# Designs tried in a protein design run: designed miniproteins, single chains, continued (3). Part 85

Each design is a single chain, and the fold is of that chain. pLDDT is the mean over its residues in the fold that is shown.

## One batch from the design tools (miniprotein)

Design m10947
Fold by ESMFold2-Fast:
Structure m10947 (fold): chain A 67 residues (1-67)
Amino acid sequence: MRKLEEALEIAREVARELLEEGFPEEVVIRYTKGVLEAELLRHGLSMSDEELEKLAREIVRELKEEM
C-alpha cells in the first residue's frame, strides 16, 4: 500500500537521524511512533496505538541492525 509505505519511509528517516544524534532507543521509538501516526493521518489513514508501537519498534530495531 503506497501511502503506508510512504509513512514508513518518513518514519525510518526520522528514526535514523535521531539514532545518529545519539538519542536513547526508547526515546527514538516514541518519537518514531508519533511521526508514523501523523504521516498516516495526513493520508487519511489510522492505526491502533498497539500497531503503531509495534511498527515503530520494528523500524528502530531494523535500523540499529543496519548501522
Scores: mean pLDDT 80

Design m10948
Fold by ESMFold2-Fast:
Structure m10948 (fold): chain A 61 residues (1-61)
Amino acid sequence: SPAEQRAQLDVLGTAADLAIAAGDEVALAGVLEALRWLRETSTDPEVRARLDALIARIEAA
């Protein structure tokens, strides 16, 4: 559901922030892979927009 996808995105966003702060490239790569998978499977435009924004932020880090 969109609510479950939003909850997953919140968890992945927190994990991304922690990985960036720690300089943990392996953890960051894993988070990015999970976000890309959610992007391909999500049909909710709000979830997709938030996924795109988070992926772009991680790729810029």
Scores: mean pLDDT 81

Design m10949
Fold by ESMFold2-Fast:
Structure m10949 (fold): chain A 87 residues (1-87)
Amino acid sequence: SAVAEEVMAQVEALYTLAETLYRAAKGNPNMSEERLREIAERVEDIIRTMERLYEEYGDKLSEEQKARFEEYLERIREIARELRELL
């Protein structure tokens, strides 16, 4: 459905943003604690946004799309854990 396609496009954009933030943090060992905390908070916001999208639109997704959604969310949760370990 058009709704499912739009949701998955948003999810892919959120995933790309999370990976970009992760690479920025891991690529700069001299990053300030303040900036690293901002990045960690942004990744947590991405997780909350994805959880809301799944709650509202999960029933509109195919089984294949749900599996992809869950894979992205688990990877972003892993990124959030690693970022917290740097604090």
Scores: mean pLDDT 89

Design m10950
Fold by ESMFold2-Fast:
Structure m10950 (fold): chain A 109 residues (1-109)
Amino acid sequence: SALSRAAELTGASKAYVRSLSPKQLALELLAALQRWAVDNAVDGKVPLAELLARLERIREIMRTLGEELVQLVDELIERVKAAADENGQVDLQTFHALVDETAQQIEAL
């Protein structure tokens, strides 16, 4: 279920995830993605393919939360793709800036 996937991605309990508003859950998913990127960065870079796989999992949960959240994650995916270097790597600081901008757009909904 989307609830089980959200709990797995955030590291939170299903009860906690169920208590969150759509906006709050969206922000928790993005924060968890930022933590994952820090933990998996090598020399300050993360593979695009791994970021996209995680963003697609988040996108599927966002589909249960609202169309505006899906649109913002789709925009984030395109920006992350554009930020990749010739080796298919994304700079961690650039990735954090893109996610922070998306989180600000979610907060403004």
Scores: mean pLDDT 90

Design m10951
Fold by ESMFold2-Fast:
Structure m10951 (fold): chain A 80 residues (1-80)
Amino acid sequence: SLNDQRLMDVVNELKRRFPQYRKRLDELVRDYENGKLSLGEFHQRLVDLLREIMDEQPENRSFVLRLLGEVNEVLTSQNE
């Protein structure tokens, strides 16, 4: 779906900016695609990771906040 593509775009931007998180992001995507994580669980884990990155990389706070906004918009767009 368009929303799945938006989440994948966020993941790909994170992997480009922070290659140290690539393996963790790939495992998160795999668990979601394999049905081990629901969309809500995937969203929550991605938000938790974005928060962790902001805490560890405060110089990138504005970049991470933009991605957090995109992730939250995807979840909101799926509400009735």
Scores: mean pLDDT 80

Design m10952
Fold by ESMFold2-Fast:
Structure m10952 (fold): chain A 62 residues (1-62)
Amino acid sequence: DEKERQIASLKEALERYPEILERIRNYKDTHPEITDEQVERAIERVRESYEFAKKLLEELEK
């Protein structure tokens, strides 16, 4: 069932989000030319994606 596959995929993506955030934060340690503002923007985009996926998962589980 396509819906069941979508739910499983979204749950897996949500579980990996903390790891993605940590990678973005750690990226600055090896690239000092990147500003704090650029890192914060990248983190904010990931958070927006996380919230979108969470809402989509909630809607699909209804």
Scores: mean pLDDT 77

Design m10953
Fold by ESMFold2-Fast:
Structure m10953 (fold): chain A 69 residues (1-69)
Amino acid sequence: SPQLSNEAVDVVSKLLAQGKSVEEVIEYLKKNLPKEQVLAGLGYLILLALNDGDSDTLKLATKAAVELL
């Protein structure tokens, strides 16, 4: 969908670049974006975690995604 676009990915990238924790990023997404964009942002966090071998981020992002489904 065109609406699932770069916005959620850009927000995640910006907040991580600012030194925000994964938990702060997830909370920001939940408070500020519609469900579809929250899921897109969580999907991006999952991809980053898999690329980096970061099991803690993977667990946090997958738990948040399951809670929204």
Scores: mean pLDDT 82

Design m10954
Fold by ESMFold2-Fast:
Structure m10954 (fold): chain A 69 residues (1-69)
Amino acid sequence: DEVLARARELYPELYAELEAKVQAVLDERGKTTVTEQDIKEISKELGLSEGAVRAAVERLAEQGRVKLE
């Protein structure tokens, strides 16, 4: 998503906070593997879009912190 990528470039601190919030929820749940159901639940819990949560999870997977199923 070009709009999301551009927004992250302009507001990196907001996206770092988003990634930290998603990681905190995963750590609280003891999750190292993230499914589509987890993305939906985290989206509802944090009041974020599924796309935003997916982007954060993909970044955490790139860092080796989680695995996508």
Scores: mean pLDDT 74

Design m10955
Fold by ESMFold2-Fast:
Structure m10955 (fold): chain A 64 residues (1-64)
Amino acid sequence: MEEALEELKKAFAPDERVTEEASQKIIDTALKEDLEGASLLARMIQAAKEGNVEEVNKLREELK
């Protein structure tokens, strides 16, 4: 999860966009370690790809 979150942060900043390639890497990393965390992370990535920054921020708070 730590590694996946770092990749997500890099993909978002500085333009707050997540590329298809970056999002897939993050999902794959999360799925290896934590299925529950992977589900939440996959939702964040999908919201980011849709340009829904508000949803991403909400889900990021849930990962605290």
Scores: mean pLDDT 62

Design m10956
Fold by ESMFold2-Fast:
Structure m10956 (fold): chain A 73 residues (1-73)
Amino acid sequence: SAPQVQTVRKTFTASADKEKASDEVYKLGTEINDFMLKNRDYTLTGLKTTSTPQKSEDDLSSVTVDLTLSRRS
């Protein structure tokens, strides 16, 4: 029998390197938008963000966005 709820999950990672952050954030936004458009029949049911610090405590090396989409069959 078909599952009552179907789930798709995708993790996106962007560099937070100071000189690339603008381009990486734009790319991240485009990739997330494309994922959402390809799964238009799904609803956003989970969003988690994680950051990795650089050697200095004030700077980030990377940001990870974890999206969960679900639909009822």
Scores: mean pLDDT 75

Design m10957
Fold by ESMFold2-Fast:
Structure m10957 (fold): chain A 59 residues (1-59)
Amino acid sequence: TREEIEAFNALSEEEKEAYLKEEFERLFEGFKNVGFDEDLARRFAKAIVDVEREVLEKN
């Protein structure tokens, strides 16, 4: 939401990086849990985080 984008942009650069790393780990584990192999899970998690980063930074 707009509020989530505003909250993200209020974070320091280090906090933004920490947030996105946490999102990656959450998604990566989620994909592995539903049966994706590790390499595929990593690629999907990375793609989603890359899109999230772009959307949040566009603010």
Scores: mean pLDDT 77

Design m10958
Fold by ESMFold2-Fast:
Structure m10958 (fold): chain A 66 residues (1-66)
Amino acid sequence: SEVEETAKKLIAFLESLDLTDVAAELRAAVEAKDYVKLKEIVERYLSGYLSEEEREALERAVRESQ
Protein backbone atom coordinates (compact mmCIF):
# COMPACT_ATOMS: atom_id res chain seq x y z
CA SER A 1 0.00 0.00 0.00
CA GLU A 2 1.01 3.64 -0.38
CA VAL A 3 1.01 4.14 3.38
CA GLU A 4 3.32 1.16 3.79
CA GLU A 5 5.71 2.52 1.14
CA THR A 6 5.77 5.93 2.81
CA ALA A 7 6.31 4.33 6.22
CA LYS A 8 9.23 2.27 4.91
CA LYS A 9 10.99 5.42 3.72
CA LEU A 10 10.36 7.12 7.06
CA ILE A 11 11.53 4.05 8.99
CA ALA A 12 14.76 3.95 6.98
CA PHE A 13 15.28 7.68 7.59
CA LEU A 14 14.64 7.34 11.33
CA GLU A 15 17.04 4.40 11.52
CA SER A 16 19.71 6.48 9.75
CA LEU A 17 19.29 8.97 12.62
CA ASP A 18 19.54 6.19 15.27
CA LEU A 19 15.88 6.71 16.19
CA THR A 20 15.10 3.00 16.04
CA ASP A 21 12.48 3.17 18.81
CA VAL A 22 10.49 5.80 16.91
CA ALA A 23 10.86 3.72 13.73
CA ALA A 24 9.36 0.72 15.56
CA GLU A 25 6.42 2.82 16.77
CA LEU A 26 5.77 4.02 13.23
CA ARG A 27 5.81 0.45 11.90
CA ALA A 28 3.37 -0.66 14.60
CA ALA A 29 0.99 2.20 13.79
CA VAL A 30 0.99 1.30 10.08
CA GLU A 31 0.39 -2.40 10.80
CA ALA A 32 -2.50 -1.50 13.13
CA LYS A 33 -4.00 0.91 10.54
CA ASP A 34 -3.87 3.56 13.27
CA TYR A 35 -3.70 6.64 11.08
CA VAL A 36 -4.18 9.02 14.01
CA LYS A 37 -1.10 7.59 15.71
CA LEU A 38 0.80 7.65 12.41
CA LYS A 39 0.04 11.36 11.95
CA GLU A 40 1.06 12.09 15.54
CA ILE A 41 4.42 10.36 15.03
CA VAL A 42 5.06 12.20 11.75
CA GLU A 43 4.15 15.58 13.28
CA ARG A 44 6.10 15.01 16.50
CA TYR A 45 9.30 13.39 15.25
CA LEU A 46 9.60 13.85 11.49
CA SER A 47 8.35 17.35 10.61
CA GLY A 48 11.81 18.86 11.16
CA TYR A 49 13.83 15.96 9.77
CA LEU A 50 12.52 15.88 6.20
CA SER A 51 13.19 18.22 3.28
CA GLU A 52 10.40 20.54 2.17
CA GLU A 53 9.64 18.37 -0.86
CA GLU A 54 9.68 15.12 1.13
CA ARG A 55 7.40 16.62 3.78
CA GLU A 56 4.85 17.71 1.17
CA ALA A 57 4.92 14.33 -0.58
CA LEU A 58 4.47 12.47 2.72
CA GLU A 59 1.65 14.75 3.87
CA ARG A 60 -0.19 14.02 0.62
CA ALA A 61 0.40 10.28 0.91
CA VAL A 62 -0.78 10.15 4.54
CA ARG A 63 -3.86 12.21 3.71
CA GLU A 64 -4.75 9.96 0.76
CA SER A 65 -4.26 6.79 2.84
CA GLN A 66 -7.32 7.67 4.91
Scores: mean pLDDT 70

Design m10959
Fold by ESMFold2-Fast:
Structure m10959 (fold): chain A 66 residues (1-66)
Amino acid sequence: SSLAEQGLRLAAEGSIALADGDYEAAYEKGMEGIRLASKAGDTELANEGLAGGLSVKEAAARFAGM
């Protein structure tokens, strides 16, 4: 699979971890998704992965802070 697809997959996995209350795993998956999506270049799929990973990372950080 492409780096963009891997980034999207990690964002989705991060969302699942977030729903399960595993904020550390959600944060790590969000960050890795951002890294891979950023490496994929400026494509619509890569941008979706970047946005998803960022949203998961931010939500996990906020929830872990509670």
Scores: mean pLDDT 81

Design m10960
Fold by ESMFold2-Fast:
Structure m10960 (fold): chain A 80 residues (1-80)
Amino acid sequence: SLEEAAKAAAETPGVLRVTISGDTVAALFDSEEAAREAAEKMKEAGGDTIKSYSVVKVGDRAVAIASTSENAPADAPIPL
């Protein structure tokens, strides 16, 4: 579920912030490596309920995104 994906992100070392907005979880990390690890854990925890995953680099930090909508990571603004 989306909540299980959010929990997986929150339990990943390097997490700075986790935000749930509608059908999307966005988690800010102190490094791209941590965000990529979180994205893999979010995929495993969210299962088939999550339709899209992405990692976006923001300077020296990165955001891991998971959504129950196929379009949310492309269209939704990243909550930093």
Scores: mean pLDDT 74

Design m10961
Fold by ESMFold2-Fast:
Structure m10961 (fold): chain A 85 residues (1-85)
Amino acid sequence: SRREKLVDEVIEKLKKEGLEALDVEKLAKEFGISKRTAKRIIEEAVKRYLEENGLEYDPTKSAREQYLELEVEKGMELIKEAVGL
């Protein structure tokens, strides 16, 4: 569906652009959709991205917060590998 295609595009943007991909207003303008729809697409994209990294999506937390927590964890692991070896 169009929604599934947009979710896939946001996941690819997350992998390429990081946090900038989660700008609701920018995404709504780029895709020609409402801010409400953009927010829901972002939530689904972050959920799938978390699942790809072996994490469960927490519906009580914001998608942005969960994405940032994962990226901090991934960044810290990279730093540990660079310094600890």
Scores: mean pLDDT 79

Design m10962
Fold by ESMFold2-Fast:
Structure m10962 (fold): chain A 73 residues (1-73)
Amino acid sequence: SEELEKLIEWARELAEFVLEQLKKMGFPDEFIEKVKKIFDEALRKLEQAKTVEEARSIIDEAFKKINEIVDEA
């Protein structure tokens, strides 16, 4: 599915953008590394996704995990 492939590529670009913004905003390196690990795991799962709905679920779970570590920071 071209739509699935485009969504995965968008997610990869979004992850890179978010990490760059966190660095510019002055978040600690330890926090940025935790966010990067969450994105890396999500992107790995996205490569195995067979539907757009599955891919969206993986992305949503990644952002939920990021919100949890923000609350712990």
Scores: mean pLDDT 83

Design m10963
Fold by ESMFold2-Fast:
Formats: sequence, C-alpha cells, structure tokens
Structure m10963 (fold): chain A 72 residues (1-72)
Amino acid sequence: SSALEEAKKRLSTGSLEALEEALRDKDPEVRTWAALSALGSKDPRVRELLREALARETDPRVRAQLERALAS
C-alpha cells in the first residue's frame, strides 16, 4: 500500500518520531515494518516504544515481531 511505502521511507531515517508514528499506524503491515526496523536496537528509548506498542497490540503477527525486536 502507499501508506506502507511512505512509512518505510520515514523509518529509514532512524528517527524516534517516525518509529512511534509507524508503531501507532492503523495498518498492521506498517506496525510490523516498524518492529522489524527496530530489530537489534539497544537504545532504551527505542525499547520503551516497543514495550508500549506490545502492551496495546492485538494483532498476533505484529505482537510476534515486537517480541522478537525486544528479544534482540
């Protein structure tokens, strides 16, 4: 979708704002991509955004990616 492509471009900047926006997107594919973009991050601010996202996430595939990002 066009929303997913725009989200990918914004996430490529590495900004916390772009990550937070993508993690709150209505499209589960955008939220999945946000979690993937954060894989391996040890930044406490990134990890806090991932924990907050996981607490509200109801999509099981998005939850799995958030858990994977937090475990990495």
Scores: mean pLDDT 85

Design m10964
Fold by ESMFold2-Fast:
Structure m10964 (fold): chain A 74 residues (1-74)
Amino acid sequence: MSLEERIRKLVFEAVEILRRTADDPAKRAEAQEILTLVDEAWRLLQQGTPEAVSRAEELIDEAEKRLERLRADL
């Protein structure tokens, strides 16, 4: 799976959590933080330098880890 595909999956899943957690501000805040990490990763990928791509991968890895933890608590 490409970094771009991983970003699309993260956005889709985080948005679904936001829709399901309207009455849970803590889980909603975590989903929003995940979306912030994904937005930063997307901006870095658009720069296209090896350093930016490496940092984007780190942010995507962090976002995926946080999403799995959030999903386990749903």
Scores: mean pLDDT 84

Design m10965
Fold by ESMFold2-Fast:
Structure m10965 (fold): chain A 93 residues (1-93)
Amino acid sequence: IEELVLLQIDKLIEFVETAKKKGLIDEEVAKKIIELLEKAKEAVKKGDFESAIEYLEKAKETVEEAKKEGKIDDWVADELLSGLDSIIELIKS
């Protein structure tokens, strides 16, 4: 589970970086999401799944707020929210 969770987090980080390069997400929003994903990744490595879920949920809140503010393209936001939900579900299973 840990290895698969880490792979999925890395894929989301790459997706955010790509969206940032294409101008589909605000730079400060992208930075905040990547920081939260890296913190979730470190929590997973330590076996602290409660903290990992907390960081992933904060990343979801950041994406939802950015979508409301028009700082992220709607389809990018929807893709990120779907990916974050999938990772949270995987940790909880």
Scores: mean pLDDT 86

Design m10966
Fold by ESMFold2-Fast:
Structure m10966 (fold): chain A 70 residues (1-70)
Amino acid sequence: SAADASLAAAVRGMGERGIREAVEAGDREKLEQALKGLERGYATLREAGHEAAARAARDMIERVRKVLEE
């Protein structure tokens, strides 16, 4: 739906900004907290049937995990 697509765009934008800020600050703990929040958000979005927003959250989870590996 248009609402789900809009929510997906918001999740991506906020996630990208938050990851960038945490990386610039060198704040690994903040990245770990963001990962936990995204995992919770992903579960909620999946249960609510917001498929596009859930995919956006999953993509952000993968990006945070990749940053934490480096």
Scores: mean pLDDT 81

Design m10967
Fold by ESMFold2-Fast:
Structure m10967 (fold): chain A 96 residues (1-96)
Amino acid sequence: MKKEFKLVIEAPSGIAAGAAANVAYRVLKEKLGYEVLDIKIDPEKGVATITFKADSPEDALKAAQLAAEEIEKRLGFKVLSVELISDDEVRITVEA
């Protein structure tokens, strides 16, 4: 049975966060077939949060790693880190 996880993307701007979130959404939804429940962007902080369902924290982290790879390939952003922050949150930090 799948649990809810948050993928938090920290970027230097709201525009960068939105672009990264769009790529991550496509990876989660189209490539991996995960259920995406919500996407929120805080443009002043340059933070995007995607809520999705996965089977485990390890699966959520692997999904975040694949999303980070596609962000680098498609947008040319530099991924600084991909981390499991808690048992329900994974974080990608990007520099654009």
Scores: mean pLDDT 86

Design m10968
Fold by ESMFold2-Fast:
Structure m10968 (fold): chain A 94 residues (1-94)
Amino acid sequence: TQEEIDKLAKEAEENLKEEIEKVEKKLKSFADKEKESGKEAMEKVVEKFIKESEPLYKEIVLAMVRGHEAALASDDAAVLAAAKEMIELLKKMK
């Protein structure tokens, strides 16, 4: 139902926002730690962090794209499946 889709969409958005805030805090922490060691060392730490996080973020983005495509096709079951997949991927990042 539309109410179930709306609820899962809100849960997915809230979890994604929480994970974005965690990433921002980690990046700021790396920047603060490397501030005395120089900008070049900080750039390498940031690149490594992005590279290590990339697979999970790619999977989340792909799940969001699938959910959007399903919504355009009015496929409620596929929208629910994509929302559940996003929630499970976000749990793996916690």
Scores: mean pLDDT 64

Design m10969
Fold by ESMFold2-Fast:
Structure m10969 (fold): chain A 72 residues (1-72)
Amino acid sequence: SMEEEKKKLEEFKEEIKKALEYLKTTDADKEVLTEKILKYLEKKVNEFKKDSKYKKEAEKLLEEFKEEVKKL
């Protein structure tokens, strides 16, 4: 349902927020962690319903996350 897709998008927003905070504060290998996180987030985007507005928003959030990570 569209309501389930909306909930999935809100959960995705929280995951991105937590991932970015983790990358900002971690002493571990940021390059390796970033690669693993990006693969996970890309998989999550692909779980959204095709052609939904929520998938498009998730794709936009992922691109914004990539730009923020480049600034670290």
Scores: mean pLDDT 84

Design m10970
Fold by ESMFold2-Fast:
Structure m10970 (fold): chain A 74 residues (1-74)
Amino acid sequence: MSFEELKEEALKKLREWLEANPDATLGQLMQKVAEIVQELKKKYPDISDEEFKEIALAVANEAVAYYDERQKAA
């Protein structure tokens, strides 16, 4: 699986969780990001820690952007 495929899988899981939890706090968002990354690492053990770190950063940035957008809308 490519980096883009892994990132898309992680983002899909995050988006599904956000749809179910629209009032999630930043702390809850970060906890979910950590859970998603850990699940992917267990599923794809042959992928490097560096690649998982990049995926984690991409997903975390998406979560922070979502939270920031919601704060600006409030």
Scores: mean pLDDT 77

Design m10971
Fold by ESMFold2-Fast:
Structure m10971 (fold): chain A 91 residues (1-91)
Amino acid sequence: SMEQVEELTRAQVFLISASSSLFLGERLKAKGKDALAKKEYQDSIKLAQQTIQRFQELLARETDPAMIAQLQQYISQAQQLIERAQALLAS
């Protein structure tokens, strides 16, 4: 449906934003801006969690095997972003 297309697009934007925050955080850390880097890692985790929730909702309604595989891949990517950001927060 059109609503599913809109939710897919929104979830993809959150995934891109989560990735961008992680990348910015790593660059800030390299410049010694530790407090700003920590904020970006926390924002990356929050956006990635929102991404997972939205893709899980889409996955629950999806019947096409190819789309199911793609949605699972996006969820996996968001989970990897959370793990990386958490590791960076711990260091």
Scores: mean pLDDT 89

Design m10972
Fold by ESMFold2-Fast:
Order: structure tokens, then sequence, then C-alpha cells
Structure m10972 (fold): chain A 96 residues (1-96)
């Protein structure tokens, strides 16, 4: 069991993409976030309609800003993707 004090939800909206393209884009963004923020833990990726939600946990609050910047840069480089928001969530407990 691991407790995370720093958890964020990144919400993105897609436009004009197939379900397969949305899933691929969601996974590509999750990989980009993990690569840009060493030590971050990917808790989940969900695709629902035109929304992509990515949940990330951090050992250090300073890493949250890098994750936000990475998400913004990824969205800016993809014309079919918009960053809707980044939400801080209450600390959670995860079973490993």
Amino acid sequence: KVQYGHVIRITLRTEGLSPEEKERLAQDMARALEAAVPGATLLGVAVSGDRIEILLAFPDEALVERAVQTAEAFAASHSHLRLEGVERLPGITVEL
C-alpha cells in the first residue's frame, strides 16, 4: 500500500477522432508525461466520449508544474486535442 499526497487529474477534449485514435493519443500522452516527470506514477487513463482523463501521482509537489507544462505542450502540438483542465485531487491510497 502506497499513499500519495500529490495527485492530479489532467482532462483533455478531442475533436474529430475515432475511438482507436483517442485511445492511442491518450496512451501517447501518458507515456510523454511519465518520460518528462521521472518518479511520477501513472494511476490511470480513461477515454469517455470526446474526453481523455489522466491520473498522475507525485512524490514531490515541484514535479506537478513540469507535468502541467508537458500536458500543455502536448495539447498545443496536436490540433485535435485541447487541455480542459488540471485538477488537484485529495491524497489517495493505492494497493501494489
Scores: mean pLDDT 77

Design m10973
Fold by ESMFold2-Fast:
Structure m10973 (fold): chain A 85 residues (1-85)
Amino acid sequence: SLEEQGRNAIKVAAENIKDLARELGLPELVEASEEFIKAIDDPNATVDELIELARKIKELARKHGVTEIVQLADAAIRILEEIKK
């Protein structure tokens, strides 16, 4: 389904964020990405909670000047907003 495809896409984005954060040595972003992945796998997590976690990652990435992670987090937010509709 479209919802399943969207959830798979955000999980891929979250894993890519975690891998990039680890490669760059940014423990705050690693921790935030792990929290996001855990929430994606939680059937009780709301779409709004997932958007908040992705926004936290985007803010941390902006603080550290990591444009690629900002773009991945923004893409995840857009997918989550489409799932919410």
Scores: mean pLDDT 86

Design m10974
Fold by ESMFold2-Fast:
Structure m10974 (fold): chain A 91 residues (1-91)
Amino acid sequence: MKLIKPSEKAKKLLEEAGIKKDYVTEGEFVRALLDYIEKHGLLDPENPGLVVAEGSLLEEIAGGKKRMTLGELLDAFAKYLKENGEIIEEE
């Protein structure tokens, strides 16, 4: 199982979703992301497949991108965690 130790910005996202663990699974991180999007109403009402990240932690994690699809956001987060977080692979 892959465990993720989040960077400071990713940790803030997890804390807003109510997750206070030092290490999280990819599934827990994806759930926290989806909960954050729902809680802050970040889906575009004209385009429900589009996430409006402008002014949120998601904009910062996505490298300043203001709008993207959910798939693009998940890819950006996976890349962010690999580059800025510690991924520990446990058997």
Scores: mean pLDDT 71

Design m10975
Fold by ESMFold2-Fast:
Structure m10975 (fold): chain A 85 residues (1-85)
Amino acid sequence: MMEELREAARELVTEAMRAEGYSEEEIEENLERGTELLVGQALKAAEDLEAATEQLEAVFPSLSETEQALLRRFLELARRIAEAR
């Protein structure tokens, strides 16, 4: 499960950085750090998925479409963790 979680997090970090205009080299240099940070945040969100979902949905109207899409993908990652055995 941790292996699949890290893989999903790497994909999310990669797409998020590309969407923000980072170069492939910048993505490579930051990928491992970004992945570990995202995994840590997703694990925390999974501890109280209802509260995490409510908090993020409350800020959606103040965010850009790109930021909203990234947060939805983060919530999906947290949901997968919460459902993991």
Scores: mean pLDDT 76

Design m10976
Fold by ESMFold2-Fast:
Structure m10976 (fold): chain A 72 residues (1-72)
Amino acid sequence: MEELIKKAVEAAKAGNFDEARKYTEESALKAGASPEVARMGANVAVRAVKEGLDPEKAIRAAVQSAADLDKM
């Protein structure tokens, strides 16, 4: 999971938003999120980064929120 989050952050910093989305989604899935929740979380994280939020904070928050949502 941490390696995938790190790859997502690196991709986002490089402007590779498709790669950032894929690694964020994969991180959320590995953390226990369902496919639908993981995909939604990844899309939200990438949009936040495009709007100027810190990539690490946006991606980590999205992965954690997706994993926590599926525990409910």
Scores: mean pLDDT 81

Design m10977
Fold by ESMFold2-Fast:
Structure m10977 (fold): chain A 76 residues (1-76)
Amino acid sequence: MEVIEGFALLDNGTIKPAVLEIDKETGKAKLTLISDNKTYEGEVLERKELKNGYVRVKVKFKDGSTAIVIGKVVKE
């Protein structure tokens, strides 16, 4: 399980503190919005490595909405 801590840019344009958990074998993702105490399940559409241990991940949720998560890999 890969764990990314950072921020989620939501489809409504808001940016929120987030934790993203990725199952690398299935491509399934779990996004937790820390401020809202809410968790959303989806799948990874795109993962790009950035500099200094940061990653950018695009996730699609079961309702068809998407989020872009930018954060640091804290567990793999």
Scores: mean pLDDT 83

Design m10978
Fold by ESMFold2-Fast:
Structure m10978 (fold): chain A 78 residues (1-78)
Amino acid sequence: DMEEKKRRIEELVERALEARRNDDAETLLEVARKFAEIYSREELEKLRELAVSEVNNDPRENALYYIAQEALNLLATE
């Protein structure tokens, strides 16, 4: 269900925001790895494009953009 997956993404983004405030790099990497396991490259690119319009206005969208980019980097190898 795409709606449930969207909800999980939002939860992961909020966890990443908390981890950034606490300087918890391990949690940030775990969130990015989970994104790479759940989504294809095309889906991650679309999420990144949706987040970019609010990246300077919303810290959550900024985190989403960053996580999607890290997940895309992890998917660089087939």
Scores: mean pLDDT 76

Design m10979
Fold by ESMFold2-Fast:
Structure m10979 (fold): chain A 77 residues (1-77)
Amino acid sequence: SMKKMQEALEKAKKAAEETLKKHGLDDAEVTVSVDANGNVVIRVEVPGAEDEEGRRHTIEAAEEAKKAGEEAAKETL
């Protein structure tokens, strides 16, 4: 159903953005798409951190956001 797919994409993007905001990454860009197998794919682009701790935090937050978005999509589909 196109309606369910659109709802899944919107929920996935919102969940990922809320997770990034919780980690203080408000400037992160979230792109949600569907792959060739019909799976929801979430891409997170975060501005580069200047220090090693900030870079590690950024990577961990991006992975958490991706998982949150994928989970929200599965809940909808």
Scores: mean pLDDT 76

Design m10980
Fold by ESMFold2-Fast:
Structure m10980 (fold): chain A 74 residues (1-74)
Amino acid sequence: MKTLHVVLYDPKDPVAEDLALMLAGSLKGEGYEAIVVSPEGDLSQLTPEQAEAAKKYWASLDPSKKIAVLEFEE
């Protein structure tokens, strides 16, 4: 099945979005599907179930984490 890579970033960190976009670009270059989202912002690119999973995952991380990747199988 196709795996979607969701790159999460902290929008309060001024470099986290740029790093997330670079990581997503690298993943796409390797043939993976990747999207960049803020877990505290717009999650409209995700299904409601994926959005809830992403929010729970992000909330479980140490507050010092500024970027993370979560994988969903389709």
Scores: mean pLDDT 77

Design m10981
Fold by ESMFold2-Fast:
Structure m10981 (fold): chain A 88 residues (1-88)
Amino acid sequence: MLEIPEDTPQEEENELYQVYLETQKNNKDVADAINALLQAQQDVKAGADPAEIAKQLRAKKALEKKANEIVSKKINEYLKKRKEEEKA
């Protein structure tokens, strides 16, 4: 999920969203794994074993953390460079 400052101009917001999409596309393996876990969650909600639920939730949290770290790093680097340019 994108965390963009409330006062960010729409042009910058659109550019940050584009960076987010490119980052997700370039990390295809992570995106594919997240999509597989989302599908597994729907199957789990259909009445699967609690032990299987716990296993899948643990795996999902690990992948979500990894994906968020990659995306957040890219967005933070972009925002930092932008703020440094404005302070010139």
Scores: mean pLDDT 59

Design m10982
Fold by ESMFold2-Fast:
Structure m10982 (fold): chain A 55 residues (1-55)
Amino acid sequence: SLEEIKQEYKKKLNELLDRLREARRTHTPEQVARISREINDELLKLEKEVEEKLK
């Protein structure tokens, strides 16, 4: 269902945000910049996957 897809998206989004928060706490600014770019790429991929599931 649409609601299940939305809940799964929100869960995955929160996991990515938690990874970024952890990185900011434990890594150097240069490492955080790299991790942030990797997370952004994963967010774009997740958005595409959700769009494809809604077709």
Scores: mean pLDDT 81

